# Designs tried in a protein design run: designed miniproteins, single chains, continued (5). Part 3

Each design is a single chain, and the fold is of that chain. pLDDT is the mean over its residues in the fold that is shown.

## One batch from the design tools (miniprotein)

Design m16072
Fold by ESMFold2-Fast:
Structure m16072 (fold): chain A 88 residues (1-88)
Amino acid sequence: MEERRKKAQEAADELKKLIDEAESTYKNDGYEKAMQKVEEIKKKAEELLKDPDTRAAGAAGLSMANVLYKKIKEKKQKDEEERRKLEE
């Protein structure tokens, strides 16, 4: 029981750290690198969903990753649209 709680907590902490890192990358390094990090987070969260002991952490992480992914996609789409507008 203690091992299961520790496993779930470690998984949640790791996902939170990766999400914060991806958000920082989005602000500092650009959208493409941030999208790669978000995809990595999604894969990890999906793996956590397969284990009943970490399912809740995986679901929460996947939800947060999806929100960040949508935000990055929308921003990239707007930037690309502006670039094309300048190029005509």
Scores: mean pLDDT 77

Design m16073
Fold by ESMFold2-Fast:
Structure m16073 (fold): chain A 86 residues (1-86)
Amino acid sequence: SSLDKAVKKTLETVVEELKKMGLEELAEKVREYAENEDLEGLTELAKEMEKEGRMEAMILIGTLASTIAMAKALRKLEEERRKKKE
């Protein structure tokens, strides 16, 4: 689906950018939380990055979390639409 493609593309971009920053261990945690759709885990990582002054990493993780949240919301709307006949 287009939603799954958007999430996958955003995840790969965020992981690649974090690795370029030398944050390889963080990139791995972000991948794990994203694949499990753990929005709370991603939010906690973003908050930690903010506290460390790593604003770019915070924005990247926050963008990924928002993309996953939107995909989950849109999947729920599509499911509700399919349950209504015609």
Scores: mean pLDDT 84

Design m16074
Fold by ESMFold2-Fast:
Structure m16074 (fold): chain A 85 residues (1-85)
Amino acid sequence: SVLEEIRRLRETEGEQAALEYLAEHYGISVQQLLDAMQRRNPATRRRLMDALLAEGIEALRARGVELSEEELAELRAEREAVIAA
């Protein structure tokens, strides 16, 4: 599953590889995802990654990470499509 691959990549290759896989899965650029997360310090970025893996992309918004309305809608639609499958 996507979540299992992200967890594996994060453990073996680090956060960057996990972010690349996640961004590709949601059809956004790694840069867009990283920019949303990297506006925070490294410790906060790590906590946001953990929240993303556990609670999903909506949790990033709830924790004060700024995503554009277009980016958030796109990620939510993709997540709903995956859940529905």
Scores: mean pLDDT 59

Design m16075
Fold by ESMFold2-Fast:
Structure m16075 (fold): chain A 72 residues (1-72)
Amino acid sequence: SQELIDFAVRLLRTLAARGVSPEELAEHVRRFLTNTMGVPEEEAERVAEEVRRLLEAGRVDEALQLFRDAAS
């Protein structure tokens, strides 16, 4: 659902702005992809790890776009 993806992106952006760690944000991405979107675990872990790296580099918009693309 596009609405669920939009909500998740907005939530992750808010949590990042509040100082939630890249590791915790990446875990939220992994769980959303597997539990909500039905993405295979190996693919979800790969996406979550790349999101974590982008967030650690301060590349928040790229991290959220990667998540959006993987969830679509």
Scores: mean pLDDT 88

Design m16076
Fold by ESMFold2-Fast:
Structure m16076 (fold): chain A 94 residues (1-94)
Amino acid sequence: MSELEKIQKEIEKIIDELKKTASPFERAVLDVALEWVKRLVEEGKTASPEVQEKLKQILEEFLKALRDYKEGKITLDEFWERFVELRIEALTLL
């Protein structure tokens, strides 16, 4: 399992925990975020080592935002804003 796949599994675990108590709207947000993570990891499998390291950093920042949201340190809106920012960063690499 690649480093990117390891980070994906940690993200999936946290999202699954959050979905247990999530509203329908929160669940939709989490589903959109997870689909993006899965696509980014798949694209990373064929990327150069330099791009893979940058994707790893983006996914680690996403994991941090997800953990902060789970712990109530940031709101759902703040999590979404961080997610959008990271998506834009990833687009510059792909």
Scores: mean pLDDT 86

Design m16077
Fold by ESMFold2-Fast:
Structure m16077 (fold): chain A 98 residues (1-98)
Amino acid sequence: MVQELARKATEALQAGNYEEAVEYLEKALELDPSRIEQVAAGALSVLIKELKLSEEEIKRLEELLKNKDYEGAVKLILEKAPVLTPVQKKAVELIKKA
């Protein structure tokens, strides 16, 4: 079930298993495209932890997501990390699908 994949993504995030978290988010989106907003939020959580964003940067990203400005959120992330790891790149692609 898609709920199980979302739960596993959250558990992987809490354990620091960011690659597994992103894989579960991708699978959840494949099974239920209507969950794109939740998947984008999960992908953002991966990027926040991986990039060690400041409290101010996190707040700015949350404001962009609240306004559904996914393009602005991606731009801010790329300004912080112009070279992305494979995990971070997958997370950014999930946000772009929102």
Scores: mean pLDDT 76

Design m16078
Fold by ESMFold2-Fast:
Structure m16078 (fold): chain A 114 residues (1-114)
Amino acid sequence: MEEGKKLYEKGLEYLRKKEYDKAIEYFRKSLEIFEKEKDYLGIGKSYYNLGLVYAIQGKYDEAIEYFEKALEYFEKAGDKGSALEVKQFIELVKNPSPASEFMIRYRAFSVEPV
């Protein structure tokens, strides 16, 4: 069933509303379902959005940990495009600047469910 996807979509909804605690809750719930189903792409997306929420809050160490997990699962899923995007984003978070902060915010509000 579409349970993991619906929870993930709720996480994106709360992220867009800037309700970060609820966004984290729903991304964690979607992650649990995707892990049970062994949906590596869903796991990667959930970890990526957890990283984005922590990065928006200035919690860069936690954000990097989640992005590294997202990278692992995108590589397991064979999604080279998402893996490359996450690698680039880790470098942005490691080198914070006004431009990198803008890109973090832009990406967080532009992420769509697939």
Scores: mean pLDDT 80

Design m16079
Fold by ESMFold2-Fast:
Structure m16079 (fold): chain A 102 residues (1-102)
Amino acid sequence: SAEEEAKKLIREAAELLVEAAKEIFKKSEDVAKGIAIVLRAIGDALEVERLIEEGKLLEAAELLIKAAEELIEVAKELGSEKAVELAEKALELAKKALELAK
């Protein structure tokens, strides 16, 4: 179903954002800032699981779109090409999930 496909895309996008945050951490000279970025990505992944359980797929997709856009900007600033690629893929999946959740 469209709902099950949306849930799958949301979960895949959240996982890619955590991986992108880990790549940002590897490039960060500020260890505390790098840790904060990873913890925020993990927190967003946990929040989207809560939203999925509550049937709020539109809100989950919108949260991931915002998180991906913010992570892309940080990754570009730090010169992490791998993090940019992962976050851009997460953004694409989150946008597809948004269309299915409408």
Scores: mean pLDDT 89

Design m16080
Fold by ESMFold2-Fast:
Structure m16080 (fold): chain A 83 residues (1-83)
Amino acid sequence: GKELEALERAKKRLLEAAERRGSLSVDEAVSIVLEVAEELGSPRAGAVASDELIRADRGRGTLSKEEIEEAMERALRRVEEER
């Protein structure tokens, strides 16, 4: 559904940004996710992905490419489990 499309698009943008910069701040990662969720009309995907990205923060305020990938995979599983 649109939730899965939003999460996959957000994941791609986040990973591309993290690769260029080495890492992303949690605030930047959440902003990208919310922008994609708004573009695709999926506030649920935005909320779920934001929660998982915030939980992936180990107190540094930044996320590595690997931490982003794992957080987004958790978000995808949550959306799939809910239908």
Scores: mean pLDDT 83

Design m16081
Fold by ESMFold2-Fast:
Structure m16081 (fold): chain A 87 residues (1-87)
Amino acid sequence: MVMSREEGDAIAEFVLNDPAIQEALKSPYDAGVIKDALEFLTGRDFSKYFPDFPSLKGKVPLGLIMLLAGMIKRAYEEGVPLTSYSR
């Protein structure tokens, strides 16, 4: 099933409020990877959160996007910071 708009927005807000993600968003490259991972995970357009950041699809290994998407999903489902899965 395609993820609902409300669920997709909740996941995006969860991710964007994480301190580790806020640090990563200081890099246009990392912001682009995060955007591509969220779009991969949810099947939805997140340009409203990342209007000035390019998509890195085809420039970043798909495995990295899939790994980050999986980490985001687990952190959101368990209600834990993304840093819990980064070490």
Scores: mean pLDDT 70

Design m16082
Fold by ESMFold2-Fast:
Structure m16082 (fold): chain A 87 residues (1-87)
Amino acid sequence: SEELLKKAIEKLREAQEALKNGDIEAALKHLDEARKLIEQSDAPAIVKKQALTFIDTAIEALKNGKIELALQSIESAIDVLKEALKS
């Protein structure tokens, strides 16, 4: 559903905001929420794989203290989902 992808983008933006405020736990929670929304969506399998790969990269980066890499990976996930929403 287009609505689920838009909600996933919202959760990814909330993760970015949490990271800007130094809240790693909130960021991880929002990333997990975004993953679930993407998995429940009707998006093509390749779009899901690409977006989920960037989210997994962000989670791994956060576990290793790589905040800048996490922010860049979240932005890449947002870009994948935005492109999928273009008509």
Scores: mean pLDDT 90

Design m16083
Fold by ESMFold2-Fast:
Structure m16083 (fold): chain A 90 residues (1-90)
Amino acid sequence: STLEEQIAHARAVAEEEGLDPEFTDALIEAILAGERDVTFTATNYKKKLTLTYHRSASGETTLISVEADYSVLTPEEREDVEAAKELQAA
């Protein structure tokens, strides 16, 4: 189905972008729950990733856009990145 195809596409995008499994699961849940345009935004290590999905009146879910901003890290996200690097180095 078109919904299953969109979920498969979302998983493929998540794998290509190196997103955590928890983020991928949350993204799929957002797609399944959405009755209208759904914007999902998350920061993946060194980038802010925004994905926008549209749900039509017929129940079809379509990925509209994927945007990646590599310049935007919040102070908290930067601290998380540094903490993760320190744990991996230990």
Scores: mean pLDDT 57

Design m16084
Fold by ESMFold2-Fast:
Structure m16084 (fold): chain A 80 residues (1-80)
Amino acid sequence: SAEEAERRARAEALREQAERLRKEADELLSEAAKHLSDTIAKNSEQELEAVQQALEAAKEARRLREEADRLEAEAEALLA
């Protein structure tokens, strides 16, 4: 039915959105880790700031992954 096709399309859109959020989380963590590593290697006075930025990136990455998990759960519910 048209309603079944619409539910399937919505579920796929939610799954694609979840994948985008997971990639964003991975990129945030990768960028923060690289910046922290570079800052430590340079024995920079900005090392504490880089640690704080890495912690903020970890919190945001966790939020994005939790949102992705919710979207995937919603997509699965639509297909049940």
Scores: mean pLDDT 87

Design m16085
Fold by ESMFold2-Fast:
Structure m16085 (fold): chain A 84 residues (1-84)
Amino acid sequence: IDIDQLRRDTRNIMLDNNIPSSLHDDIIQSTVNTVRRLQGRTVSDTLQSSISQGFTDRLISLGVPQSIANSTGNQLGDLIRRYS
């Protein structure tokens, strides 16, 4: 897995969704850690949904509006599935 590319793709998703820059490093590290844990495992639709919801809930807890958190969480879940 190209971890440097994964970090760039994660940052681009956050930039596209106007996520505050102060949150970028934490979300990037969480995404990298999740991909590493799932490496070589099948990511089912249910697992992808669970991952997306986890990111959505975290972003909401950090003050991101629900609609933006939902969009970002879904895109991060899709990204993790593609890299896993």
Scores: mean pLDDT 85

Design m16086
Fold by ESMFold2-Fast:
Structure m16086 (fold): chain A 68 residues (1-68)
Amino acid sequence: GGSLAVLLQQVEKLKASSSDAEDLVTRLVTEGLLKDAGSAKRMQDFLEDNPEADAQTIAAQLQLINAD
């Protein structure tokens, strides 16, 4: 998916289905939204530091991690 709107909808859906940060990261990896184990660790660390992050904040962080 190329558009931010599509990414935001996917993150919202996965977040709603996730029990915690680790479950959300596992789902993001399974869906191909996190490219490697290093990206997964960066997202997990971010979510542990920001437990109230909304889907828009998570989608923005996901784009930053994957831009490298």
Scores: mean pLDDT 81

Design m16087
Fold by ESMFold2-Fast:
Structure m16087 (fold): chain A 100 residues (1-100)
Amino acid sequence: MLSPKEQVLAEMEKFIEELLEILKGVPEEARKEAEERLRKALEELKSNEDWSPRQIVLAFGGVVGEVFYELNRRGLLSGEQTAQIIELISKTYEKLREIV
């Protein structure tokens, strides 16, 4: 069985994959920038041996919020994509709460 930290990190990787599916139709440059930022954050969280699973969840949530805000501020998201991202965030947080 995976540790709580490994389960949290796996769920975050799944979140990134599902988010990128929603971002189909967003300009490639913006989609790549969002992916690179989220994957960089995930790798930094993986390398931090001192952080609890809960701290990892909170830190990743902050980066997700910043990425979502920037895409929306730039007018790159449709109303449907915005709703799908909000639902994905909510669903992911519910799963993470069961792990931590």
Scores: mean pLDDT 86

Design m16088
Fold by ESMFold2-Fast:
Structure m16088 (fold): chain A 80 residues (1-80)
Amino acid sequence: KKLREAMEKAGISQTGMDVIRTLLAYGVPLTAAELANYLGISQSTATRAMNEALKAGFVVKEGRRYSLSEKAKELATYVP
């Protein structure tokens, strides 16, 4: 719930939310191509969504791989 609220407040698109949730579900750094395959979208669409999430601070990029930021992990693991 907290992660969703934060993504919506940051103006993240539906695709951006899907890529963030995919990173959370797999728990490992993924390339744009791997994210595109898992979501059934084009690599260009996945890259655009990743750049959106990166600008909002929900993901970090190391080389070609994206992973959840510490901020996003904390929001995802919060249980009221």
Scores: mean pLDDT 79

Design m16089
Fold by ESMFold2-Fast:
Structure m16089 (fold): chain A 86 residues (1-86)
Amino acid sequence: SMAEAEKKKKEEVKKKIQEVAKQGIQAAREYLSDDPELVKQFESAMKLASEDPQKGIEKLRQLGEKGPGSQLFLNAAAAVEALLEK
């Protein structure tokens, strides 16, 4: 059915977002080692992106507005957004 095809497509996108999350979180742990709370906020945003990509992108962009790791968070948001456009 069309509903089953849509669910399968959403699961494939979720897997790709989870891969982006693994890579981004590893980079955040190395780059932001002095700010474990910011790393946890990033992990939370990436987890949100795998369940609700649009809300995850919004949270990543908010984290990327200023401060350490801003480019990392904005890059993660762009990567998730690119996966939604396919």
Scores: mean pLDDT 80

Design m16090
Fold by ESMFold2-Fast:
Structure m16090 (fold): chain A 94 residues (1-94)
Amino acid sequence: PTPDIVARDVASLEAGLAAYEQDLAEVRKELNTDPEKALKRATLLSIVAGLLEAAANFIAPYDPRAGVLATRAHQLRDEAIRVGEEAEKLLKEK
């Protein structure tokens, strides 16, 4: 890839991860009001984070910022999985 394409992809990944963090925060707020919705949204977010991680790892050899973003995406995926597990616990308690 060219340096211009790499820089644009890194910026897109940064923006995507920022939007992801906002979406995950919203899902956390839904845990106590609608745990079924929270579970579905957390499951989708875990898939999205996995795709962002894969994309970042593909770019990482060309830009070290992408390596940092891959680590961030991995951490956010783990957080989404934990939110999903918490939603499942709340559903089992009802």
Scores: mean pLDDT 84

Design m16091
Fold by ESMFold2-Fast:
Order: sequence, then C-alpha cells, then structure tokens
Structure m16091 (fold): chain A 97 residues (1-97)
Amino acid sequence: SMSEIEQMIRDLQEAQRYVIEALRLLSRGEDPERVREHLEKAKRLLERWVDSLPEVGRAVEHLDEAIRLVESDPDRAMYHLSLALSHISEAIRKLRA
C-alpha cells in the first residue's frame, strides 16, 4: 500500500542518516562503540524491509560486515558503509519510481 511505501521510505532515510553519522565518526577515529550503536540503529530500521527489496538485504549484509570490522579494519568498514549507502539510495529510488 502507499502508506507502507511511505513508511519504508521514512525508515530507509532514517537508516541512511545513521549510516552517514557512523561513517563520519569512524573517519574521525571516534569511539568504535558509538559507531556500532549508530549502525545497529540503522540495521533495526532496515530489517523491517529485507523481504520487500533485495537492495535492503544487501545493505544489511554490508552493515553487518562494517560492524564486524569497525575496530580491526576501519578503512574496510568505511568501504562497506559506502556500499550500504549505495544500496539504501537505490532502494529509495525504486520506491519513488
């Protein structure tokens, strides 16, 4: 329904904001726990819609990899966050078409 599509877009946009903030914190060498908290919030928003769009499922996979790598390999974590953002943007684009 249109209401479900509207809610999905809102959740995807909120998840996108959390990922962008996490990427900013990580690029500044901020506390890994704060980075993980933002990514877990983004993941919870996306998990509602993983069965609705394959792009959402791919974004969650990249968030899981980033969460795993935040402390051990922050450059690789940032790469996965960029991919997650790309998939979220594609999902929003498809929902607005």
Scores: mean pLDDT 91

Design m16092
Fold by ESMFold2-Fast:
Structure m16092 (fold): chain A 75 residues (1-75)
Amino acid sequence: MADTIAATVRGGLEAGLSLEQVEEAVFGLVYGMTLSLKLAQEYAELVRKVVEEGLREGLSPDEIAERVRRTLEAR
């Protein structure tokens, strides 16, 4: 899951998606894989926070995606 979510974040940011659109994409991905609204919400909220922090730091889409992957693997 972490690799698939990170790839979705990278692709979304490279395509110029907003923070809200990236959060929605992660929610839909996790919900589709797990059928759990709780997990979809928890993963989307966590990813949104990491992406928002990375964008504020001026990180590239690839750097933000790697931070997302590492954050999810640490849980």
Scores: mean pLDDT 86

Design m16093
Fold by ESMFold2-Fast:
Structure m16093 (fold): chain A 57 residues (1-57)
Amino acid sequence: SAGEEGLRRGIAAAFELPGHGGLAAGGMALKDAREHGFSEELIEEAERAYRLGLEQA
C-alpha cells in the first residue's frame, strides 16, 4: 500500500540526515507506525530495513 511504501521510504530517507538525527527519525517512524495499527509483520520488515541501514551508514 502507499502507507507501507511511505514507511519504507521514510526509514531509508532518515539515513540522509546528518548525525544522530537519522537514528532518532527512524525509531520515531517505527513507533508511529505501531501507533497507527500497521501489521506486526510490516513493522518487523521495516525494522530489519532500519537495521540494514544502520549497518550501511
Scores: mean pLDDT 62

Design m16094
Fold by ESMFold2-Fast:
Formats: C-alpha cells, sequence, structure tokens
Structure m16094 (fold): chain A 68 residues (1-68)
C-alpha cells in the first residue's frame, strides 16, 4: 500500500484553558486531514502532533496525517 503524509493545521481561540483550545484546534486539524484523505481517495490511517503554538489569542495545532 502506498502511504502519503500531509500536514494540516487547526486554529482555535484561547477562550478558557489552554487544554480546551488545544482540543478544539486538534478537532479542526483532524477534520482537514479527513478532507485531504477524501480528496485523494485514501483512508486516514494515523495522526501525529508535529507542533502546538500559541499565536496571540489563538492556539495552532499542526498534525502530520498518514493516508493509505
Amino acid sequence: MEKVTVTVTGVAPLKGTEEEAIASALIKAGKKALEEAEKRGMVLQSLRVVSVKKVGDKIEVTLEATLV
């Protein structure tokens, strides 16, 4: 099976705890990974956290998605 890796970034406002913002950003990034899999006719196999950054009043989570 061919494997493809793509990077996706989710962004969430820091409204309460940092953990809540990270969770929201993760959900958004995961949704983008699923959309990338669908566009390629592939299945999302795994997600890996590459970075978590605080950018002003926002949290950015970047994931590496492995598609098969």
Scores: mean pLDDT 83

Design m16095
Fold by ESMFold2-Fast:
Structure m16095 (fold): chain A 56 residues (1-56)
Amino acid sequence: MKDTAEEVRAAVEAVLAARASDLPEYVVDAVELAARVVVDMSDADEAVKAEALAAL
């Protein structure tokens, strides 16, 4: 997709939203794992990926 950087940012935002919610720890962990996979598989710029991984 042409908007891979947007997908990476959305994944990080989902993790932050999950952490701010009263969700069970295992759900937050699952969201973090999914976000990690999205970042790792993305064609986004290396800098965008590094920033996203640092935010997780």
Scores: mean pLDDT 77

Design m16096
Fold by ESMFold2-Fast:
Structure m16096 (fold): chain A 70 residues (1-70)
Amino acid sequence: MWTEEQVEQALENVKQTLTTLSKDDAVRLISAFHKWLRRHASPELYQKAAEELKRIAKERGWPVPELPEP
């Protein structure tokens, strides 16, 4: 399971990458990162990271991926 610091670092890397991507590629990256978080992060870290990704998507006007219930 990933640590909080590792999840935060991954979020920063995703944020920086999103500024260089098209809308379609950004949506794919967000979806892939959600799947990765679900497999490797604790439920609490997943929730924090998912909320941050949702915030980024809203700022950019992108669709937010549907999150499966825990």
Scores: mean pLDDT 70

Design m16097
Fold by ESMFold2-Fast:
Structure m16097 (fold): chain A 89 residues (1-89)
Amino acid sequence: PLTMSPPTSLPSPSSTATFTARAEGENVGVAVLRARFKDGKEELLATGPAGAEVTLTAQGTDPRVESFVGGAIGAKSGEIGRSTITVLP
């Protein structure tokens, strides 16, 4: 399972936000944070170890940012959990 905060949205793309992620389970390798741009591209911002609470920081300083995507990546598989935090206009 993946737990993240904040759970909903950022007030603007110029905001800086700190996300706390915790990814747990036998098959969890890492927690990741990505920025999703309005053109559909995703950029990896940060990674953290599984099984611990990790703080990932993202900056909404680019007006092209649509959302932030937190995920849990399996040790033997791809993405096994995903949460999306939308950036408000």
Scores: mean pLDDT 62

Design m16098
Fold by ESMFold2-Fast:
Structure m16098 (fold): chain A 99 residues (1-99)
Amino acid sequence: MIPDISFDELSEEERKKIDEAIEILRKYYPDLKVNSVSEFQHALASLIAEVLETHPDLSPGEALKSIFSDEEYKIIEEAVRIIEKKNLERQEKVKKELE
């Protein structure tokens, strides 16, 4: 299991992209507390799940597009791609350290 990604492990540019995505989430859900990458991913998954309860025929991407504007969706998609890339990089580092 890959450990959670700390915000301190992100570059300044990567952190800025994730912060922009968090601000978008807070526009729609102002009570949302996001203090880690895992909490951001959990918040996003919870929003997708809520939409899918009323629209079970949608894909996760379509569910997000139903909540957010095209511009906001692109920012969120970029943040998700950054997190996925960091998870892969950490998995590769752990594998190399165990060899």
Scores: mean pLDDT 74

Design m16099
Fold by ESMFold2-Fast:
Structure m16099 (fold): chain A 89 residues (1-89)
Amino acid sequence: SMEEELEKLIEKIKKARDAYLENPSEENKIALIKAIVELGDFYFENKDYEAAVVAYSTALDIAKKYKVDKELIEEIEKKLKEAEEKEKE
């Protein structure tokens, strides 16, 4: 169900956050960012574009804060822009 998939994604984000807090490695940074992007993708696929925008913008803020690779930042910016355009009617 949509609810069960959402619960799994939220749990994945919590686990990735906790892993990063215990060991702030590049791998754990990227895993946390990607988990939040997956939540955005879930909302986008379910046509909840407002929630997708929130998730993607959160992932983008974290990606910029952690100074991850420009390619990952650009991919998240592209997803965010697409979600913002879909939100506009």
Scores: mean pLDDT 88

Design m16100
Fold by ESMFold2-Fast:
Structure m16100 (fold): chain A 87 residues (1-87)
Amino acid sequence: SKKEKLIKEGNELITEKALEVNWSQEDVEILKNALKKALEENPKVTEEDFNEIIKPYLKYLIENKVNKPAEEIAKEFVDFVKQLFKN
C-alpha cells in the first residue's frame, strides 16, 4: 500500500541518519514507531507531503536530538504531523 511504502522509506532514512549520529537501536525503534503512528493517524498525508515536509523534518530531528530523550523527539514528531495534517 501507499502507507506501507512511506513507512518503509521513512524507516530506511531513520536507520541511515541515526547510524551517522550514533543513536542507540532502542532510540531508532522509538522514532520508527512514531513514524508509523503519525502516518496511521494522518491518512491524508500524500507522497509529496512525505518527501517535501516529513522526510526533511525527520532528518532535522535525528541530526539535532542532542539534549532530548527519544520519547520526547517521537512525541514532537507525532504532534508536528498531526498539527499540519489534521483529519
Scores: mean pLDDT 83

Design m16101
Fold by ESMFold2-Fast:
Structure m16101 (fold): chain A 93 residues (1-93)
Amino acid sequence: AELEREAYEKILKGKELIKKGEELIKEGKVLEGKELILKGEYLIRAPLLELYKERAEKAGDEKAVEEAEKKLEELKKKLEEELKKIEEEKKKE
């Protein structure tokens, strides 16, 4: 129940960040907008994987738990890599 409520709140925040990012892109703040969209996508996807992991743990499915942990780690790494690319683009003359 608690994890489901936390997931719902994060998903809503993620959707708001995506909307704000799209608005920034329309205003010409393309890199700032892309950063918010990436963060918003993470806030939607990560809680869903955390809920999947919790359900797998309750079911005793160790393989599903490991798969969810791998996907969460990959999601974090992909976010960090994309954010780093945006920072590099901001420094480009």
Scores: mean pLDDT 84

Design m16102
Fold by ESMFold2-Fast:
Structure m16102 (fold): chain A 82 residues (1-82)
Amino acid sequence: MAKEKWKELSLKLSNALKELGSHLSPEEQVELLDQVLNDPDVQEAFKRFQEAAKTGDEKKIEEEAKELYDKFTSKLKELAQP
C-alpha cells in the first residue's frame, strides 16, 4: 500500500512541477525541485509520510501523503512564480 501510494503521489508531484514550472527550462525545473525538496516543511512532511508507511495504516498513509502534496505544491508555487 505505501509503495503504491508513493507511486501515485510521485506522479502528482511530477505533474505539479511540469504545470507550475512550464515557463522554466528542464535544468531550471531540476533546480526548482531541489529547492522544494530541501525546504524544512517539505522534508518534515516527507519524514511523517515515511513513518506512516512503516505502520501499514492506510488511513495514516493517505493523510500524510496529502500533507506532503500540500506542502510540496505550496512551496513549488512560491518559488515558481512567473
Scores: mean pLDDT 79

Design m16103
Fold by ESMFold2-Fast:
Structure m16103 (fold): chain A 82 residues (1-82)
Amino acid sequence: MEQEILEAYEAGKYEEAVKLFEELLKKGETPSEETVNAAAGALVELGKYDEALELLKSYYSKRGIEESDEAKRLALEVAKAL
């Protein structure tokens, strides 16, 4: 599932990447940081900046995961777009 999300994002299939991410969460799977960043990036490309920012905040705040430099940069880009 995660690989399919990453491939959809790389192929520019942003709506498919978001849908696959939601299906992964519905199955009770914990997404990787890379997968969360890809889903947030897809939301940004779709113009859904508020949803992308909420996803990043929800994931990192609730799980206490240390943000990578990539995740920090993506969050800043989303914040600037809002």
Scores: mean pLDDT 72

Design m16104
Fold by ESMFold2-Fast:
Structure m16104 (fold): chain A 70 residues (1-70)
Amino acid sequence: SAAAAQLRAQGEAAKAEGERLLKEGVEELNKLSKDPNASPSDIAKAIGRVLRGIGLIIQGELLIKRAEAL
C-alpha cells in the first residue's frame, strides 16, 4: 500500500540520519579524547549527537517494522 511505502521511506530516512549523527558524534568524541583542552560543553554536545543518533535508528527500525505489518 501507499501508506506502507511512505512509512518505510520515513523509517529508512530516520535510520540514515541517525546513523550519520551516531558516526559524527563518535568521531567527535574520539577527537575530543585526544585533546587535553576539550571542554565539558563540547563533550556533552558530542554525547548528545550519539544519543540522538541512537534514538533515530530505533525510531526508524520501528517505522519499518510497522510498514511491514501493513
Scores: mean pLDDT 89

Design m16105
Fold by ESMFold2-Fast:
Structure m16105 (fold): chain A 89 residues (1-89)
Amino acid sequence: SLEKELDEAIKALNDAVAAGASPQTIADLVHKIVDIIRSPELSEEERKKAVEKAYKAITFAPGSVDSAALLPLVQKELGFIFFEYNLLK
């Protein structure tokens, strides 16, 4: 299910950040999370929950290893999603 894929992608992102993975590896994992959120198979409620999980994962990642670098790698697309769901100020 997409919910399991999202949870696994978030875990993979957290593990990669903790391991000091390359910016490219982190970007690929962030892109996978964006693709899951944008899936047409998700209901509006499921997408809202997915967006909130992603927001917490990239903003409040444990150890905060290059958390500031994760925001640019998340790119404009996820920023737009966060705005759409009223998670940004």
Scores: mean pLDDT 69

